# Designed miniproteins, single chains, continued (2): the designs that were tried, part 5

Each design is a single chain, and the fold is of that chain. pLDDT is the mean over its residues in the fold that is shown.

## One batch from the design tools (miniprotein)

Design m4140
Fold by ESMFold2-Fast:
Structure m4140 (fold): chain A 79 residues (1-79)
Amino acid sequence: YTVVVTGEFETELKASTGAMLIMAEAEDAGVVVGKVTEEPLTIRASGFKSREEARAFGERVKARLSEIAEKVETEVLDA
């Protein structure tokens, strides 16, 4: 399973902080991350063993990013 995180940020500094937060959560979860786009910031986290793990990751990331992002979306994919 894969989680796609998309965030809109007021400044490039906040976007960089958001990317670091996503990468830290992914490292803690033991999954692989790749940046898809910079504006808006889109990051793919892949290698979740279950949909429930992917969903929980997406919820944690969305909650943390909502404090610094103007908009944040997470999507769980089965590949």
Scores: mean pLDDT 80

Design m4141
Fold by ESMFold2-Fast:
Structure m4141 (fold): chain A 89 residues (1-89)
Amino acid sequence: DIVERVRRLAEEAKKLGLDSLANMLTRLAELIEQGKYEEAKILVDKLQEYVDSDLFFKNKPDVPEADRQRLKAEVKELIEEIKKYLESK
């Protein structure tokens, strides 16, 4: 269940104070649930750009490095899975 996985990751991001990431993931889950696949593709591309630029983490020095590395890896993995999911639609 891709939506459940996105929502779980959004909750983890929120617990770490990464509100921007949490909000983007929550919106992405909503778009996928609603079948708004074109909007979801645009948001996934933006999410990937932000992750690749470390924008979610560069301004959050209080986030432990281990949590930052783990969450970044999980988001990257999720982006690849969502892209494959959306390509099948």
Scores: mean pLDDT 82

Design m4142
Fold by ESMFold2-Fast:
Structure m4142 (fold): chain A 97 residues (1-97)
Amino acid sequence: SSPVLSSEQRKLVNELAERIKKGGPPLSPEEQKEVEENEKIIQQQLQELGRQMARDSGLSEEEVRAHGPAAYQRAIAGEKMSLDQYMLGMIYELIQR
C-alpha cells in the first residue's frame, strides 16, 4: 500500500505547485526533494484511482494496457472521440503514470 500524504504535506505540495505556476523563485534543493517525494505518493494515489475507475467501468488492467495508449494519444491530440474512449485514455494515463 502507498503512503498517504499528511494534511501538512498536502499544503506544502499545493504551495510549491502555486509557486511553480506563477514563475516564482526557483525551488531550493530541499524543496525540490520534497516535491519529488510527494509527487511519487501522489502518482501512486492517482494510479489507484485509475484502477478503481477501471473496475467501476468494467475494464480490466489488461484491456486498459492494450487499448489505453491509442485512446490517450487521440485524446491529447484533441481528436473527436466517444466518452467511453476518452475515459479509457484517461484511465490509462492515471494507471501508467
Scores: mean pLDDT 73

Design m4143
Fold by ESMFold2-Fast:
Structure m4143 (fold): chain A 80 residues (1-80)
Amino acid sequence: SEAEAEEALAKAKELLEANLSQKAVDGLDEAAKVAKETGDGDAANKILEDNAKDELSKLSTEEAEEISAAVHEALSLYSL
């Protein structure tokens, strides 16, 4: 549901705000919008990677995996 997607997105944003830059947070918002409007998960993932992958690569493996899992959940819910 849209409510589940919004809740997952809010959780992903909270993790990004705690660990990454505003650019990464804005990138997640744009990726979620593309996923919602087009259903194209690949296009959404590319927007996120272009805005967040370099910052994620600087985190520990455990932190990066936790953030990536939350983001992937949110984008997947919007693509359905």
Scores: mean pLDDT 80

Design m4144
Fold by ESMFold2-Fast:
Formats: structure tokens, sequence, C-alpha cells
Structure m4144 (fold): chain A 58 residues (1-58)
């Protein structure tokens, strides 16, 4: 569910997203079994930043 919603949002809003936001959404699509903390660590951002981005597409 979430991965498909994230992919759709990314494709619809690709020109409106920052590079960081696109990288976060792409990482979530590629790693659906990882926690938000693991994704944040992988990208060098805070888990709070990842959560803020996800709030827009929940």
Amino acid sequence: KKAEEVRRYLLEHIDELTELERNVLMALIANPDKTLEEIAKQLGVTPEEVERILERIR
C-alpha cells in the first residue's frame, strides 16, 4: 500500500519535490521493510525529516 502510494506521489509531483524529498521517497519505495530511522541514517537526515515528508502522502 504505502510503496505504491509513495511511487504515485513521486511521479505526480516530481518537479515540485526537492532532491532530498525525492531521495527519501525513492529510498522508501526501494526499502519497504526498513524503518524510518534506517532510511534517515542511510540518507544522512533525521527521522523527523522523513516523517514530515511522509505526512504529506499518508
Scores: mean pLDDT 74

Design m4145
Fold by ESMFold2-Fast:
Parts: C-alpha cells; sequence; structure tokens
Structure m4145 (fold): chain A 71 residues (1-71)
C-alpha cells in the first residue's frame, strides 16, 4: 500500500519518496482519523523529521485497522 511504501521510504531516509507515497495514502485513506495521521506524517517528513513521520504513519495504520475491524 502507499502508506507502507511511505513508511519504508521514510526509514530509508528518502524524504521526497515518503511524502509522495503519504500524499497518495491520504487521498485513499478509509477514515478521517487515518487521513489526519497521514497528514501529520507528511508535515513531519517536510520538516525533515522522518522518525516522527514513521510514528504518525504507524498511528494511521492502527486507525485503518480499527476502521476495518468495525466493518
Amino acid sequence: SHLEEGIEKAKAGDIDGAIEHFKRAAAEAPSPEAQRYIIKAISKAEAGDLEGAVKYAEEARRAEEEYLRRR
């Protein structure tokens, strides 16, 4: 998924790659909560805080999992 690809790019130190994947993930987010966490991940990546970007992207993944469990 774009969220997973964004996390891997961020872990590899690829700021531009992380942002591109996170932007796509935000557009395709299944819930508003997941989308908000992805937007926070983008903001952290834009600031050069890739560790912070990964943490927010992992919160987005948890929000997506919770949303899917309620279906």
Scores: mean pLDDT 86

Design m4146
Fold by ESMFold2-Fast:
Structure m4146 (fold): chain A 101 residues (1-101)
Amino acid sequence: SEEEELARIYNEALDEFDPDDPILTAFRTSLAIAFAEKHGDEEAVRALKAEADRMRARMTPEQQALFDEIRAVVERGMAEGKPLVEIARDLYRLAKEKRAA
């Protein structure tokens, strides 16, 4: 599907950026969870959430707060029925705001 292809492209693109950037890790995992939820793949959702929680546990408190904010944006977008493209745009805006020093 277009949503599936978009999610794959975004995940690969985000992974090709700095892999040590916890912002990009949060975007990738959050979009993967949203994709799995849209397809009713409860097993994938559970596995991806477990992976996200494991990654979060290794982050600093500051990074955890940002991770939680990114996750909240995705969860809100999903609850509102937003397409993945719009959710991805919301995440890109958040990333720019958090990178602005």
Scores: mean pLDDT 73

Design m4147
Fold by ESMFold2-Fast:
Structure m4147 (fold): chain A 65 residues (1-65)
Amino acid sequence: DSAAQLLKNSLLSSGATEEQANAAISAAKSGDKDAAESVLKPVLEKSGNIDAANDASIAVSTLMS
């Protein structure tokens, strides 16, 4: 799944663990936006990586569709 891979790569490049990335993917696939954001926001805010934040946003939207 290209969207799941995009989300995983965005989170890992921002300093997330594989466990955190997999949790975010599972939450997004189940439609649980709050659970996905609870993983995404602290990782992306600490990294300051705007490109990774944009990629993660696109990937989450795609996985929730």
Scores: mean pLDDT 80

Design m4148
Fold by ESMFold2-Fast:
Structure m4148 (fold): chain A 67 residues (1-67)
Amino acid sequence: MPELEKAIEEARKAAEEGNFDKAVEIALKSGMSAKELEELAREYREKGDTALAFVLARAAQEKMMEE
């Protein structure tokens, strides 16, 4: 989905800039569930995108605490 792809790209850019709080917030606002965020974090970690994987994993943890 274009909106989801845009959110992932924006989160990656924020993480690369060192703005992890903004990157996590973008991921949380994407509308993905905690499980979806964890699956995506694992996928990006396997691809070697460690910064984005870290952001997605943190967003998943934050989402789980709100459930």
Scores: mean pLDDT 78

Design m4149
Fold by ESMFold2-Fast:
Structure m4149 (fold): chain A 68 residues (1-68)
Amino acid sequence: MPSRVELIEEGFRLAEEYQSLRSELSPEQAAAMAALVDEFFQAVKDGASAEELRALLERLRAALAEAR
């Protein structure tokens, strides 16, 4: 299982990927992805478990893959 630190690092990486793709996304896709990024970092701030962070990362990764 990835550590909480590794999950947070992955979250930053996916957020950077979202920013690089933002101009290519529809406004609807951009808004949905921004909401997922915000939800992930809010969960980090709220002390969410590694399992919760992993579930949010899987959702964000799926959204990014769909947008490509």
Scores: mean pLDDT 80

Design m4150
Fold by ESMFold2-Fast:
Formats: sequence, C-alpha cells, structure tokens
Structure m4150 (fold): chain A 80 residues (1-80)
Amino acid sequence: SMYDELLEYFKELSKILLENMKIASKELSKEDFEQLRKEAIEFLDKYLEDMKKKYPDMPEEKLKEFEELVKKTKEEIEKI
C-alpha cells in the first residue's frame, strides 16, 4: 500500500539520520552536537506532524507504526 511505501521510506530516512548523528557525535564539540540533536528531534516531530496533516485518513495501525518509529529514533538519538 501507499502507507507501507511511506513507512519504508521513513525507516530508511530515520536510519540515515541516526548513522549521521553517530558520525557527528565523534566529529563535533559537545555544544555543537547538542544543537544538532535538538534539530534532529525537531525534524522528526515536524515530519510526523506533516504526515498526519497530509494523510488524515491514514489507518490507526499505520499511524501507530510511524509514531513508534519516531519515538524509537528519538530515544536512540538521545542515547548517543
């Protein structure tokens, strides 16, 4: 379905974001990395809100999968 394709795209996007955050954590100062962490979390929250607005008829089970993926990705970013 279209929602399965969108979820798969978001999974890949989240994976790339997390990989880049791990690289940045080794290259940036603590202060610069904390700013990047804040921006990454804001990006994920905005992406989820934009998805909800663009697809208001998204099935609840698919919306839950997007919300859980955002939550998990944010938790993994916070652990870096």
Scores: mean pLDDT 87

Design m4151
Fold by ESMFold2-Fast:
Structure m4151 (fold): chain A 95 residues (1-95)
Amino acid sequence: SMEKKREEIIKRAKEAAENKNVTKELVREAVENEVYEALVLIHRAAVEEGNEELLEYLYKELSEKLKDGAAALALYGMRNEYEKIRELAEEKNLL
């Protein structure tokens, strides 16, 4: 099921973050399956490690999905681009 795949990706992201071995393949799978909870864990780990290569890859993968409002919100939040979050909220008529 899609729910089971989502849970698997989240579990893998938690384990990879703890072990400091997050792969680009895991990032890609999380982005493709829209598992934003896993992407938040990955982003936090990459920031804490100072893993610039992983951060750049994550931002690139999310940038390719900007047609999805959730992906755009995740990217802008991760990059502290609060004005873009506000603009997106206005475009989507969010409260």
Scores: mean pLDDT 79

Design m4152
Fold by ESMFold2-Fast:
Structure m4152 (fold): chain A 85 residues (1-85)
Amino acid sequence: MADVEKKKEEILKELREAGFSEETLEKAREAIDLLLKLREEGSEEQRAALRAELERLAREHEERPLSDAELIERVLRALRAAAEA
């Protein structure tokens, strides 16, 4: 839907204004696209897998603070793993 794409572009604009690189923005765009696909077409098992990976990432971030760019990369990796589950 156009409204969903508009919200995606708004999020990417905010990240760009916050000083993120185009490489990081491209990863963020892919992560948003995967999240939307999983929300629309994903199974309960795929959502559970994503939750488990995000919980693992949250624990890692608490023990060793990750940069925003590293967080975006790790979230993208978690979304890719969940989409395969």
Scores: mean pLDDT 75

Design m4153
Fold by ESMFold2-Fast:
Structure m4153 (fold): chain A 84 residues (1-84)
Amino acid sequence: SEALEHTRLGVEALRAGDLESARLHFLQAGVLATGHSVGGGGILAAAQALLRGESDEEAFQRALEVSGHESIARTGLALAKEAL
């Protein structure tokens, strides 16, 4: 999906240390997948947690804190996991 492709580009940017490019790709992925800009923040938070070696549950909680919505946080975690 287009949301997944943007999530993959965002993860690649995170691994490269390019936070600006990562945020733009995750913003686009979040809007495409959830219809909401806060979805991008959720994907970013989940991806960062997973890259730090945190569990799926820990990554979900970080995405939930940023997005404020369980459904958006679940979508963000799913995209981040599939992109990694």
Scores: mean pLDDT 89

Design m4154
Fold by ESMFold2-Fast:
Structure m4154 (fold): chain A 55 residues (1-55)
Amino acid sequence: LTLTDAQKRALAVYERLKQEGKSEEEIRKALESHGLTLDEVEATLAAIRAQQAAA
């Protein structure tokens, strides 16, 4: 699956916050603060989960 540039940036933020031990809710809020719409945040989280399931 090909990710957009926005989703790739969101992935980098997600990985960083995950390593810092932030909750899923805190990560979601951080993604929204980067100017992503709710739909883009949800799509990005779904793409991240799909990548994690594939690993």
Scores: mean pLDDT 72

Design m4155
Fold by ESMFold2-Fast:
Formats: structure tokens, C-alpha cells, sequence
Structure m4155 (fold): chain A 87 residues (1-87)
């Protein structure tokens, strides 16, 4: 199961992916954000649900482009700056 720190990390990642999706218009990033948020919200998923989430993440991740990865990195760095962290 996910602990509180893992849940917070997942929610931060979902926010980063959502922002990158809005900037790039890439539906794969929006789909990944939704899956990460779902996983972070349910710390004790049944095995079948976990397997489904893992398969969907793998399928969407295969469609991520270098430009989409660059957008994710930029949004992650901006989030760290907003949190008062040096980048």
C-alpha cells in the first residue's frame, strides 16, 4: 500500500503531468495524469485494479514523445521553484 509520502509524491506527479498535457495538447500526458492521480488516491487497490493501472500506464507511456518528456521536465522544475526549492 502507499504511505502518505508516496501519495503526496503521486499527486505532485499528476499535477506536473496535467500541466504538461495542457501546454502540449498531448492526450497521452492527460491520460497518464489521470492514472497517477487514481493510483495516489487509492493506497490499497485490489490486484486486478493494480494490474489494469500498470497496463494502461505502460500503453500510454509508449506514446510519449521527446517533446512531451521535455514539457514534463519543465513543469516539474517550475513546480519545485513554486515550492521554494532550487532547481
Amino acid sequence: SLDAAEQRAGLRMADVLERAARRTGNPALAGLAALVREAAANPNPPAEELARLEAEVAALSATVTPESLAAVREEALELRRREGLNV
Scores: mean pLDDT 78

Design m4156
Fold by ESMFold2-Fast:
Structure m4156 (fold): chain A 65 residues (1-65)
Amino acid sequence: MSPLEELLREIERATRRLLELAADPSATPEQLLAATRELVELRQRYLELEAERRGEPPPVLEVEL
């Protein structure tokens, strides 16, 4: 299994978890924030690996501070 495919699956899992937490009335803001942060980190890693695979510079970053 390729690293990109693994990250894509983790992104899908993290997205699904975030959506389920958002729909859960018992979910805390801290849980939502943690799930969002995990998704952002996975997305950043995917973009970096994809850029390296293509031999191109990383795609534009919209969120970085």
Scores: mean pLDDT 75

Design m4157
Fold by ESMFold2-Fast:
Structure m4157 (fold): chain A 97 residues (1-97)
Amino acid sequence: MEDKIKGANYTVAGALHFVAAIELAKLGYPREEVQRAVDAALESFKKAIEYFKKANDKEGVEETIKIGERNAEMLAPYDPEGAQRLKEELEKLKKEI
């Protein structure tokens, strides 16, 4: 049960870091700052997936990946390279399900 809560919390954290990446890009921050926010989002999604796997919650894993994929599409107009990197990392995680 605790692992499911941690999975959900990290999924939310990943989404929030992604929103930060989009806002940093919109405000014209250096690409390195946008990339740090994308990296933080990726690490949070990876942790979410690890906790959902520990909880044997396949639905939580699948939903986290879908959220990450939607976020990558939203980032693409602002940072296409960061969006592509996220999609590639999520595809790797998806193959391990």
Scores: mean pLDDT 81

Design m4158
Fold by ESMFold2-Fast:
Structure m4158 (fold): chain A 79 residues (1-79)
Amino acid sequence: SMSSQIQQIQNDIARSVQNGSPITDIYNQIRRLSQAQNNQDVVNQVDRRINDPNDDVSSQVVGDISQQVMDQVRQQQRQ
């Protein structure tokens, strides 16, 4: 189901952040979650970062995007 898929993606993102995965991997997971939530604005932001050869995005910006997406999903998928 959609809820099960979203929970799995959220868990994958949290695990990647905790394990210190490469920032590109974290971006890809955020993109997957945003697509599952039909959040096109976040998908577009992540796509720009992934495709930018001069990406100068701080860890804070990545953290902020991740937190916003996770908070939105938690609110929408509260059980």
Scores: mean pLDDT 62

Design m4159
Fold by ESMFold2-Fast:
Parts: structure tokens; C-alpha cells; sequence
Structure m4159 (fold): chain A 71 residues (1-71)
């Protein structure tokens, strides 16, 4: 379905963003670990989540990534 395709696309986009964050030596290992943990939790829950819930969690992880880069 279009919803499932969008959910997969959001998850893949988030994984790519986390991988780029992990490659940045300026970000603390603790911040990287915390963001990765949030991503893994989201990935595990994705099959049972609504699109709205996934988008909310996606935005939260994106904000955490931005905060880590701006620290």
C-alpha cells in the first residue's frame, strides 16, 4: 500500500541519517548511541505503528540528531 511504502521510505531515510551521524567524529559517542537506540526501537515497533505514530517518532529522532550536531 502507499502507506506501507511511505513508512519504509521514512525508516530508510532515518537509517541513512543515523549512519551519517555515526560517521561524524565531532558528535559524542553517547549522543550517537542514544540516537541509534531510538532508531532501533522505532524499527522494531514500525510493523504495529500507524503512519502518524511513525512520523512523530521520526521527527523526535530527527530533532535529537539536530541537537547533537549543534552541541
Amino acid sequence: SPEEILKETLLETLDALVQWLEADPRVSPEAVAAIRARYEELKARMPTMSLEELLRDFQEIARAKRAALEA
Scores: mean pLDDT 76

Design m4160
Fold by ESMFold2-Fast:
Structure m4160 (fold): chain A 66 residues (1-66)
Amino acid sequence: MLSEEQRAEIIRLLMEKAGLSEENAQALIDAVESGSLSAEEAAQLAKRFGGLTDEQAAELVELLNR
């Protein structure tokens, strides 16, 4: 499970770089934590939905796998 600090870091990344709302960023993290989405699937969804670059998507996968 992600720590509160890790969750906050990922939410900021998704909001600032992907342009997601806080609710959508939280929903994406919740889907990964529940096992509904892999970290890689979540990063691909954030690329399609929020416009993350390939490098930012790789950073998101690393953060989710910490």
Scores: mean pLDDT 78

Design m4161
Fold by ESMFold2-Fast:
Structure m4161 (fold): chain A 63 residues (1-63)
Amino acid sequence: MPFTKEQKERLGLAFATLDTDGDGTVSVAELKRFLPELAEQIDALDVDGDGRITRAELDAFLA
């Protein structure tokens, strides 16, 4: 996992902020817009390649 502790915290916060509906999913495009410095790593989180990241996918990378 090429994430630093700060990057993991920022990514988790961004996910929580962008998941306004509380359904546990956010779009890859919205995460990249929020965290452009992590765009390459965010693409790696989308294991399904469907343009959405689930909470489970995020947790697999962060915890």
Scores: mean pLDDT 72

Design m4162
Fold by ESMFold2-Fast:
Parts: sequence; C-alpha cells; structure tokens
Structure m4162 (fold): chain A 75 residues (1-75)
Amino acid sequence: SMSIEEQIKALEKRFAELEAAYQAGRLSDEEVRKGIAEMVQEALDAIQKSNREQSNRINELMTEQARRLMALLAA
C-alpha cells in the first residue's frame, strides 16, 4: 500500500508527465481532461485519509496544477 506522502509525490509526477505529454502533442484535450478528472478523484480519496497538513498540501497542489493545466487547454 502507498503512503500519503508517496501518493502526493505520485500525483505531482503524474501532473508533470501529463503536462509534458500534452505540450509535446501526444495527448488530446479530452485525454488531458480525463487525466485531470482521474487525478482529482485520487486527490479527494487521499485527502479523506490524510491529516490536516497533508490535506492542505494535496489541495494546494491540485488547485495550482489543475488551474495551470486547464489554462493551457483554454489558450
């Protein structure tokens, strides 16, 4: 089983890989939106199992990174 710290690192890495793949033209807008939705669901599950500090870190990461990637899709 993965710890909350490992889950946070995995989400951060997956977001970076998703952004890089999109910018390289390897993913469609729909595939990026699906990837974001899947990561949001995983983040919500992790928040439910985390303490206050971990929950805040997950929420800040997802808010910042998802907003950034959605802005790329809107451009």
Scores: mean pLDDT 80

Design m4163
Fold by ESMFold2-Fast:
Formats: structure tokens, C-alpha cells, sequence
Structure m4163 (fold): chain A 96 residues (1-96)
């Protein structure tokens, strides 16, 4: 799973097509939502937040991915982390 998360983050950082970005973000969000490993989730969530900072035009897609994690995760630590990341991404939108 770690290698898959790293692959998805790398592909997201290179992607230019909005539909590919949405698909990759959804795959990453699904892995995080099903995870019981907070460190794996943290790596994926860090990747999404970094992408939001570098490409603010993709903030809506990243918000959708984070909301999916929040809705579907059964792990409290991952839930709290995802909420924190969502608040940080919303802060980036407000500053713009």
C-alpha cells in the first residue's frame, strides 16, 4: 500500500488533466478511507495538501477527496488528521 500511495502522489503532481486528477485523488482518498495505518494516511494527506498549495485551481477536487475520507473512514486518528487537512486547504482558499 505504501508504494501505491507514493505512486498516486507522484502521478497527481505530474497530472494536467482535471479528470485524471479527480480519478487519482479519488483512488488516494479510497486507500486512506480504508486504512487503519495513520502514518500511511498522513503521507497521502500531506501529498494532497502539498498539491493544494502548488495548484490552487485544484482545491475543489482536493476538498472533495478530503470530504470522502472524513465520510468513509472508521479510524478516529485518520478522521482527525483529515479534518485538520481540510481546514488548512479551506484556509488557502480564503487567503486567495
Amino acid sequence: ELERVEELIARLEKATDPEEIRKLAKELADIVAKSTDPELAKLALDGLLRLARKKPEWIPIIIEALKYVIKKTTNKEILIDAIGRLLEVLGLEIES
Scores: mean pLDDT 80

Design m4164
Fold by ESMFold2-Fast:
Structure m4164 (fold): chain A 63 residues (1-63)
Amino acid sequence: MEIPELDAPDTPPTRDELIGMFDTVRNRSLENANRFKRLGDTEGYKHYLDLANTGQRNRDLLS
């Protein structure tokens, strides 16, 4: 028996689903940032870190 408060995945994106999407974008950007940081590429690191921060801010708008 389903929990009555559980949203169905076939509906338009819920707040939780949108937060999850922004978390995915943030995590991928952080992975790229860490890779460039390890390589000593400061420009690449900063670029992807800024993308991750943008994703975090978008997530915060939904909180």
Scores: mean pLDDT 73

Design m4165
Fold by ESMFold2-Fast:
Structure m4165 (fold): chain A 60 residues (1-60)
Amino acid sequence: SSELREIAREVAERTGVSEKRALAALEFYKMVPEASASQIATVTGMSVEAARLAKELLDK
């Protein structure tokens, strides 16, 4: 959806991860909302900081 792409772009701009990785993290959080930032970071290859930001922005 357009909303997820906008969030992915913000995560990418603020953390330096690719928009593709940020989007993957957001899609994973939608399927597994209880996942920790550390788990998402490991699965997507992004930093824990970036995974945490993705979750915070998605939960708004």
Scores: mean pLDDT 82

Design m4166
Fold by ESMFold2-Fast:
Structure m4166 (fold): chain A 79 residues (1-79)
Amino acid sequence: AEEQLKRMIAQHDAALAASKPEDHPLINRQLGAAYAALAEIYREQGREEEAARYLALAREVGGDEVVAEVRAALAELRA
């Protein structure tokens, strides 16, 4: 899961380079979701410093709504 999310983040750098400026908000929302998912994984591992870093990146790139959506989705997966 962690490695897959990091791969997605790397692929988004290439997508941004290949995309028109008007498509960047969608790509940034997807990137923000990947950062938010990584933050939750690190939080579950007790890696609070990494969790805080990726959560900040998720908010900066995707916004608070994306962070809330990912956290809710991951909580459902644990039910």
Scores: mean pLDDT 73

Design m4167
Fold by ESMFold2-Fast:
Structure m4167 (fold): chain A 77 residues (1-77)
Amino acid sequence: MVGIGEILERDLEAYRKTGDLRELDRSITAGLFMIGSPNPEAVETAREIFERILEAGKELGDQETIDLAKFLLSLVP
């Protein structure tokens, strides 16, 4: 059984190895879908996804990922 947390961990591991923001596309898409949900738990999961992406971008010094994650967090209600 593959949950969103397992998907996020796999995407973050790939991103840390490659430095390629495209490795995060699946997790970003899932988060964007979740912020449109009427379920507040899904909205909180989206925030956690984007916060973890922000931290990974900071760890790598990847300004593009940092700026994208900050923008995505601004979309969370």
Scores: mean pLDDT 84

Design m4168
Fold by ESMFold2-Fast:
Structure m4168 (fold): chain A 82 residues (1-82)
Amino acid sequence: STEAEINAGARELAERLGVDVSLLYELRRKDPEGFEELLRMLREGAPVRELAVRYTALMLRIIGDEIDERLKREEEERRLRE
């Protein structure tokens, strides 16, 4: 996809989901594969409900991964303290 097509898709997803477009760019940065899946679903005419369910699942996965990374770093810091 061209950058212009990606930007247009992100804006359309934001409008349909009722979220700020910056959140879609954050999703693209943190989970580019998940973002591309949402763009594909949008192009295939997926209803807004399916887009919302997938977007929510992708965001929850990102939040979970970030929590796990934080907990792992905190545990490693505790082990390194003398």
Scores: mean pLDDT 83

Design m4169
Fold by ESMFold2-Fast:
Structure m4169 (fold): chain A 76 residues (1-76)
Amino acid sequence: SAVEEEIEKKMAELEKRVEEGLKEGKGEEATRKALIEGLLFGYEVAKELGYTDADLSPGSLASIEEAKKAAEEEKK
């Protein structure tokens, strides 16, 4: 399915970034960025599947909001 293909492609991209970061001595930073991007990607996939914020738990929404803040700080 298109969703499964998106997930597989994203997982491969994130794994490659972590491996490259580890080779450069930046494994901790690369892993942190990959986890944030993975969480935000999961949220977008949920929306593609027809889920809305109302369908998610308050805890899941809080985690997504923290990931958005962390991603914004990384852009600075």
Scores: mean pLDDT 79

Design m4170
Fold by ESMFold2-Fast:
Structure m4170 (fold): chain A 76 residues (1-76)
Amino acid sequence: SDTYELLVLIFKMMEALKNEDFEKLRAILEQILKKFGEETLKNVVTMVTGEARIKNFDEETIEKFKKIAEEVLKKG
C-alpha cells in the first residue's frame, strides 16, 4: 500500500529528526519527493514540524530540518 509506505517513511523521518541524523532526513525527504511528489512532501514537512514542536524538540533542530526540506523541494 502506497499509504502504508508513506507512513513508514514519516515514522523513519521522525526517528532521524530525534537522532539529529540530517543525512538520513535528507534521503527520506528526497525519497518522498520522488515517489509521492511535491505537494505530499510539503504536507509531510508541515505534519512532522508540528509533531516535533508538540514533542518539544529543540527549535534549532526543527529549523535545520525545515532548511533541508526547502533545499530538497528546490532541487525537485
Scores: mean pLDDT 87

Design m4171
Fold by ESMFold2-Fast:
Structure m4171 (fold): chain A 75 residues (1-75)
Amino acid sequence: EETERAVRAVAVRLLIVAIENGAKMTPEEVDAAIRDALEAGEPELAIQVYETAKKAGIKLTPEGERLLEEARRRL
């Protein structure tokens, strides 16, 4: 569980770097990254995923918006 959470957090951080370097992500892929960050216990990371995706012009799905509100509530 601890190891799985650490691996998820690293994967999310790599996805953020990929988006910052011009990788194109679907809204569903962004939703999955936000969920992975929350499951890793890192609501700040989930918010960073959203901010990075928004800057790249990627829109959230309704599920992504719900997950983002959950992340904000945990801060």
Scores: mean pLDDT 80

Design m4172
Fold by ESMFold2-Fast:
Structure m4172 (fold): chain A 70 residues (1-70)
Amino acid sequence: GREKLEKLLEEVRKLAEKAKTATPEEKMKLMDEVRKIVEEAEAMYRKGEISEEELEEFLREVQKLVDEVT
């Protein structure tokens, strides 16, 4: 549940840090990895492992991190 969602957010933070020094080609690959992590969080919501509110909070935090590097 929540603990797994927090780990997914930590992975996005690591990808965002890598993106700060990445080439445009590397940034595209990092953004694809972020998209896969978002899909995992959405799958958790569909399985009832997290609430809609927890998913919305996660997506807001991911958007903030993406905005810092794009």
Scores: mean pLDDT 83

Design m4173
Fold by ESMFold2-Fast:
Structure m4173 (fold): chain A 95 residues (1-95)
Amino acid sequence: SMAAAREASLEILRLVREILELVYETGDFEHPEVEELRARVEALLPQADLALLAAAEEAALAELEPEAKKNLNGGRETVYELLMRHIELVEARIR
């Protein structure tokens, strides 16, 4: 079902957002909670609409390109904010 694939794709974006928040707070990409969330993303990938995700990601990157270029030498916080905004734009395009 296209609806089920879209729902799985949105769930992946929610999990990726949670991973980014935890990594930003802990500084640890290998944290046990991050590993559990990564496993959940992997389990959802076969159900996701990868073509829809790729198209939404390409559009989101194009929209963010001017801001990313302006912040090319930005610190960890700037990168985190840009990644979160990227996820928000991808999510909006899938809905």
Scores: mean pLDDT 83

Design m4174
Fold by ESMFold2-Fast:
Structure m4174 (fold): chain A 83 residues (1-83)
Amino acid sequence: MVELSEEIAEELEKIEKEDPLKAKYIGARILLDTLVGGVPVEEAFKKALEEVKGMTKEEIEEKLKELEEELRKIRKELAEERE
């Protein structure tokens, strides 16, 4: 799984206490960017954090569902390709 630096993990925990939906979106975004794009966790975290700053609660919910579906597809394909 993706390894987070202690600073990023701590920031994510703070966000989760204030807004669990936002934290879940950031976590899913990090996973997608690291698994698909090979983006470093710190860069993925910054990108996700900037995205959620401009998003409404409804937009976060919509994009989170899209991210979760994309992650499910990736996990299924990865599992199917393993012998």
Scores: mean pLDDT 75

Design m4175
Fold by ESMFold2-Fast:
Structure m4175 (fold): chain A 87 residues (1-87)
Amino acid sequence: SEVEKLEQARENWLKAASTMSDAEKKVLSGIFAQELVDLAKELKLPEEVIKKLEELLRQIMDSKDADEAIKLALEAHELLIETLKKL
C-alpha cells in the first residue's frame, strides 16, 4: 500500500539523517517534502492538505536548524499518511 511505502520511506530517511551533515539534512529534508507535495497533487488530495504540505515545505526552506528541518519534513510525512489512511 502507499501508506506502507511512506512508512518505510520515513524509517529509511531517519536512518540516513543520523549520518548526514547539517547542510545535507536541510537540503534533503526540502527534497523529501517537495516529493510529498508532488505525490499529494498527483493523488488529487484535498486542497487544504496540499496547502499545509506546501506551508511545511516553505518552513523547511526557511529553517535555521537542520534538526528543525528534519522535524518539519516528518510532520509533512505524518500529515500525508494520516490523510491516506482516511481515504
Scores: mean pLDDT 83

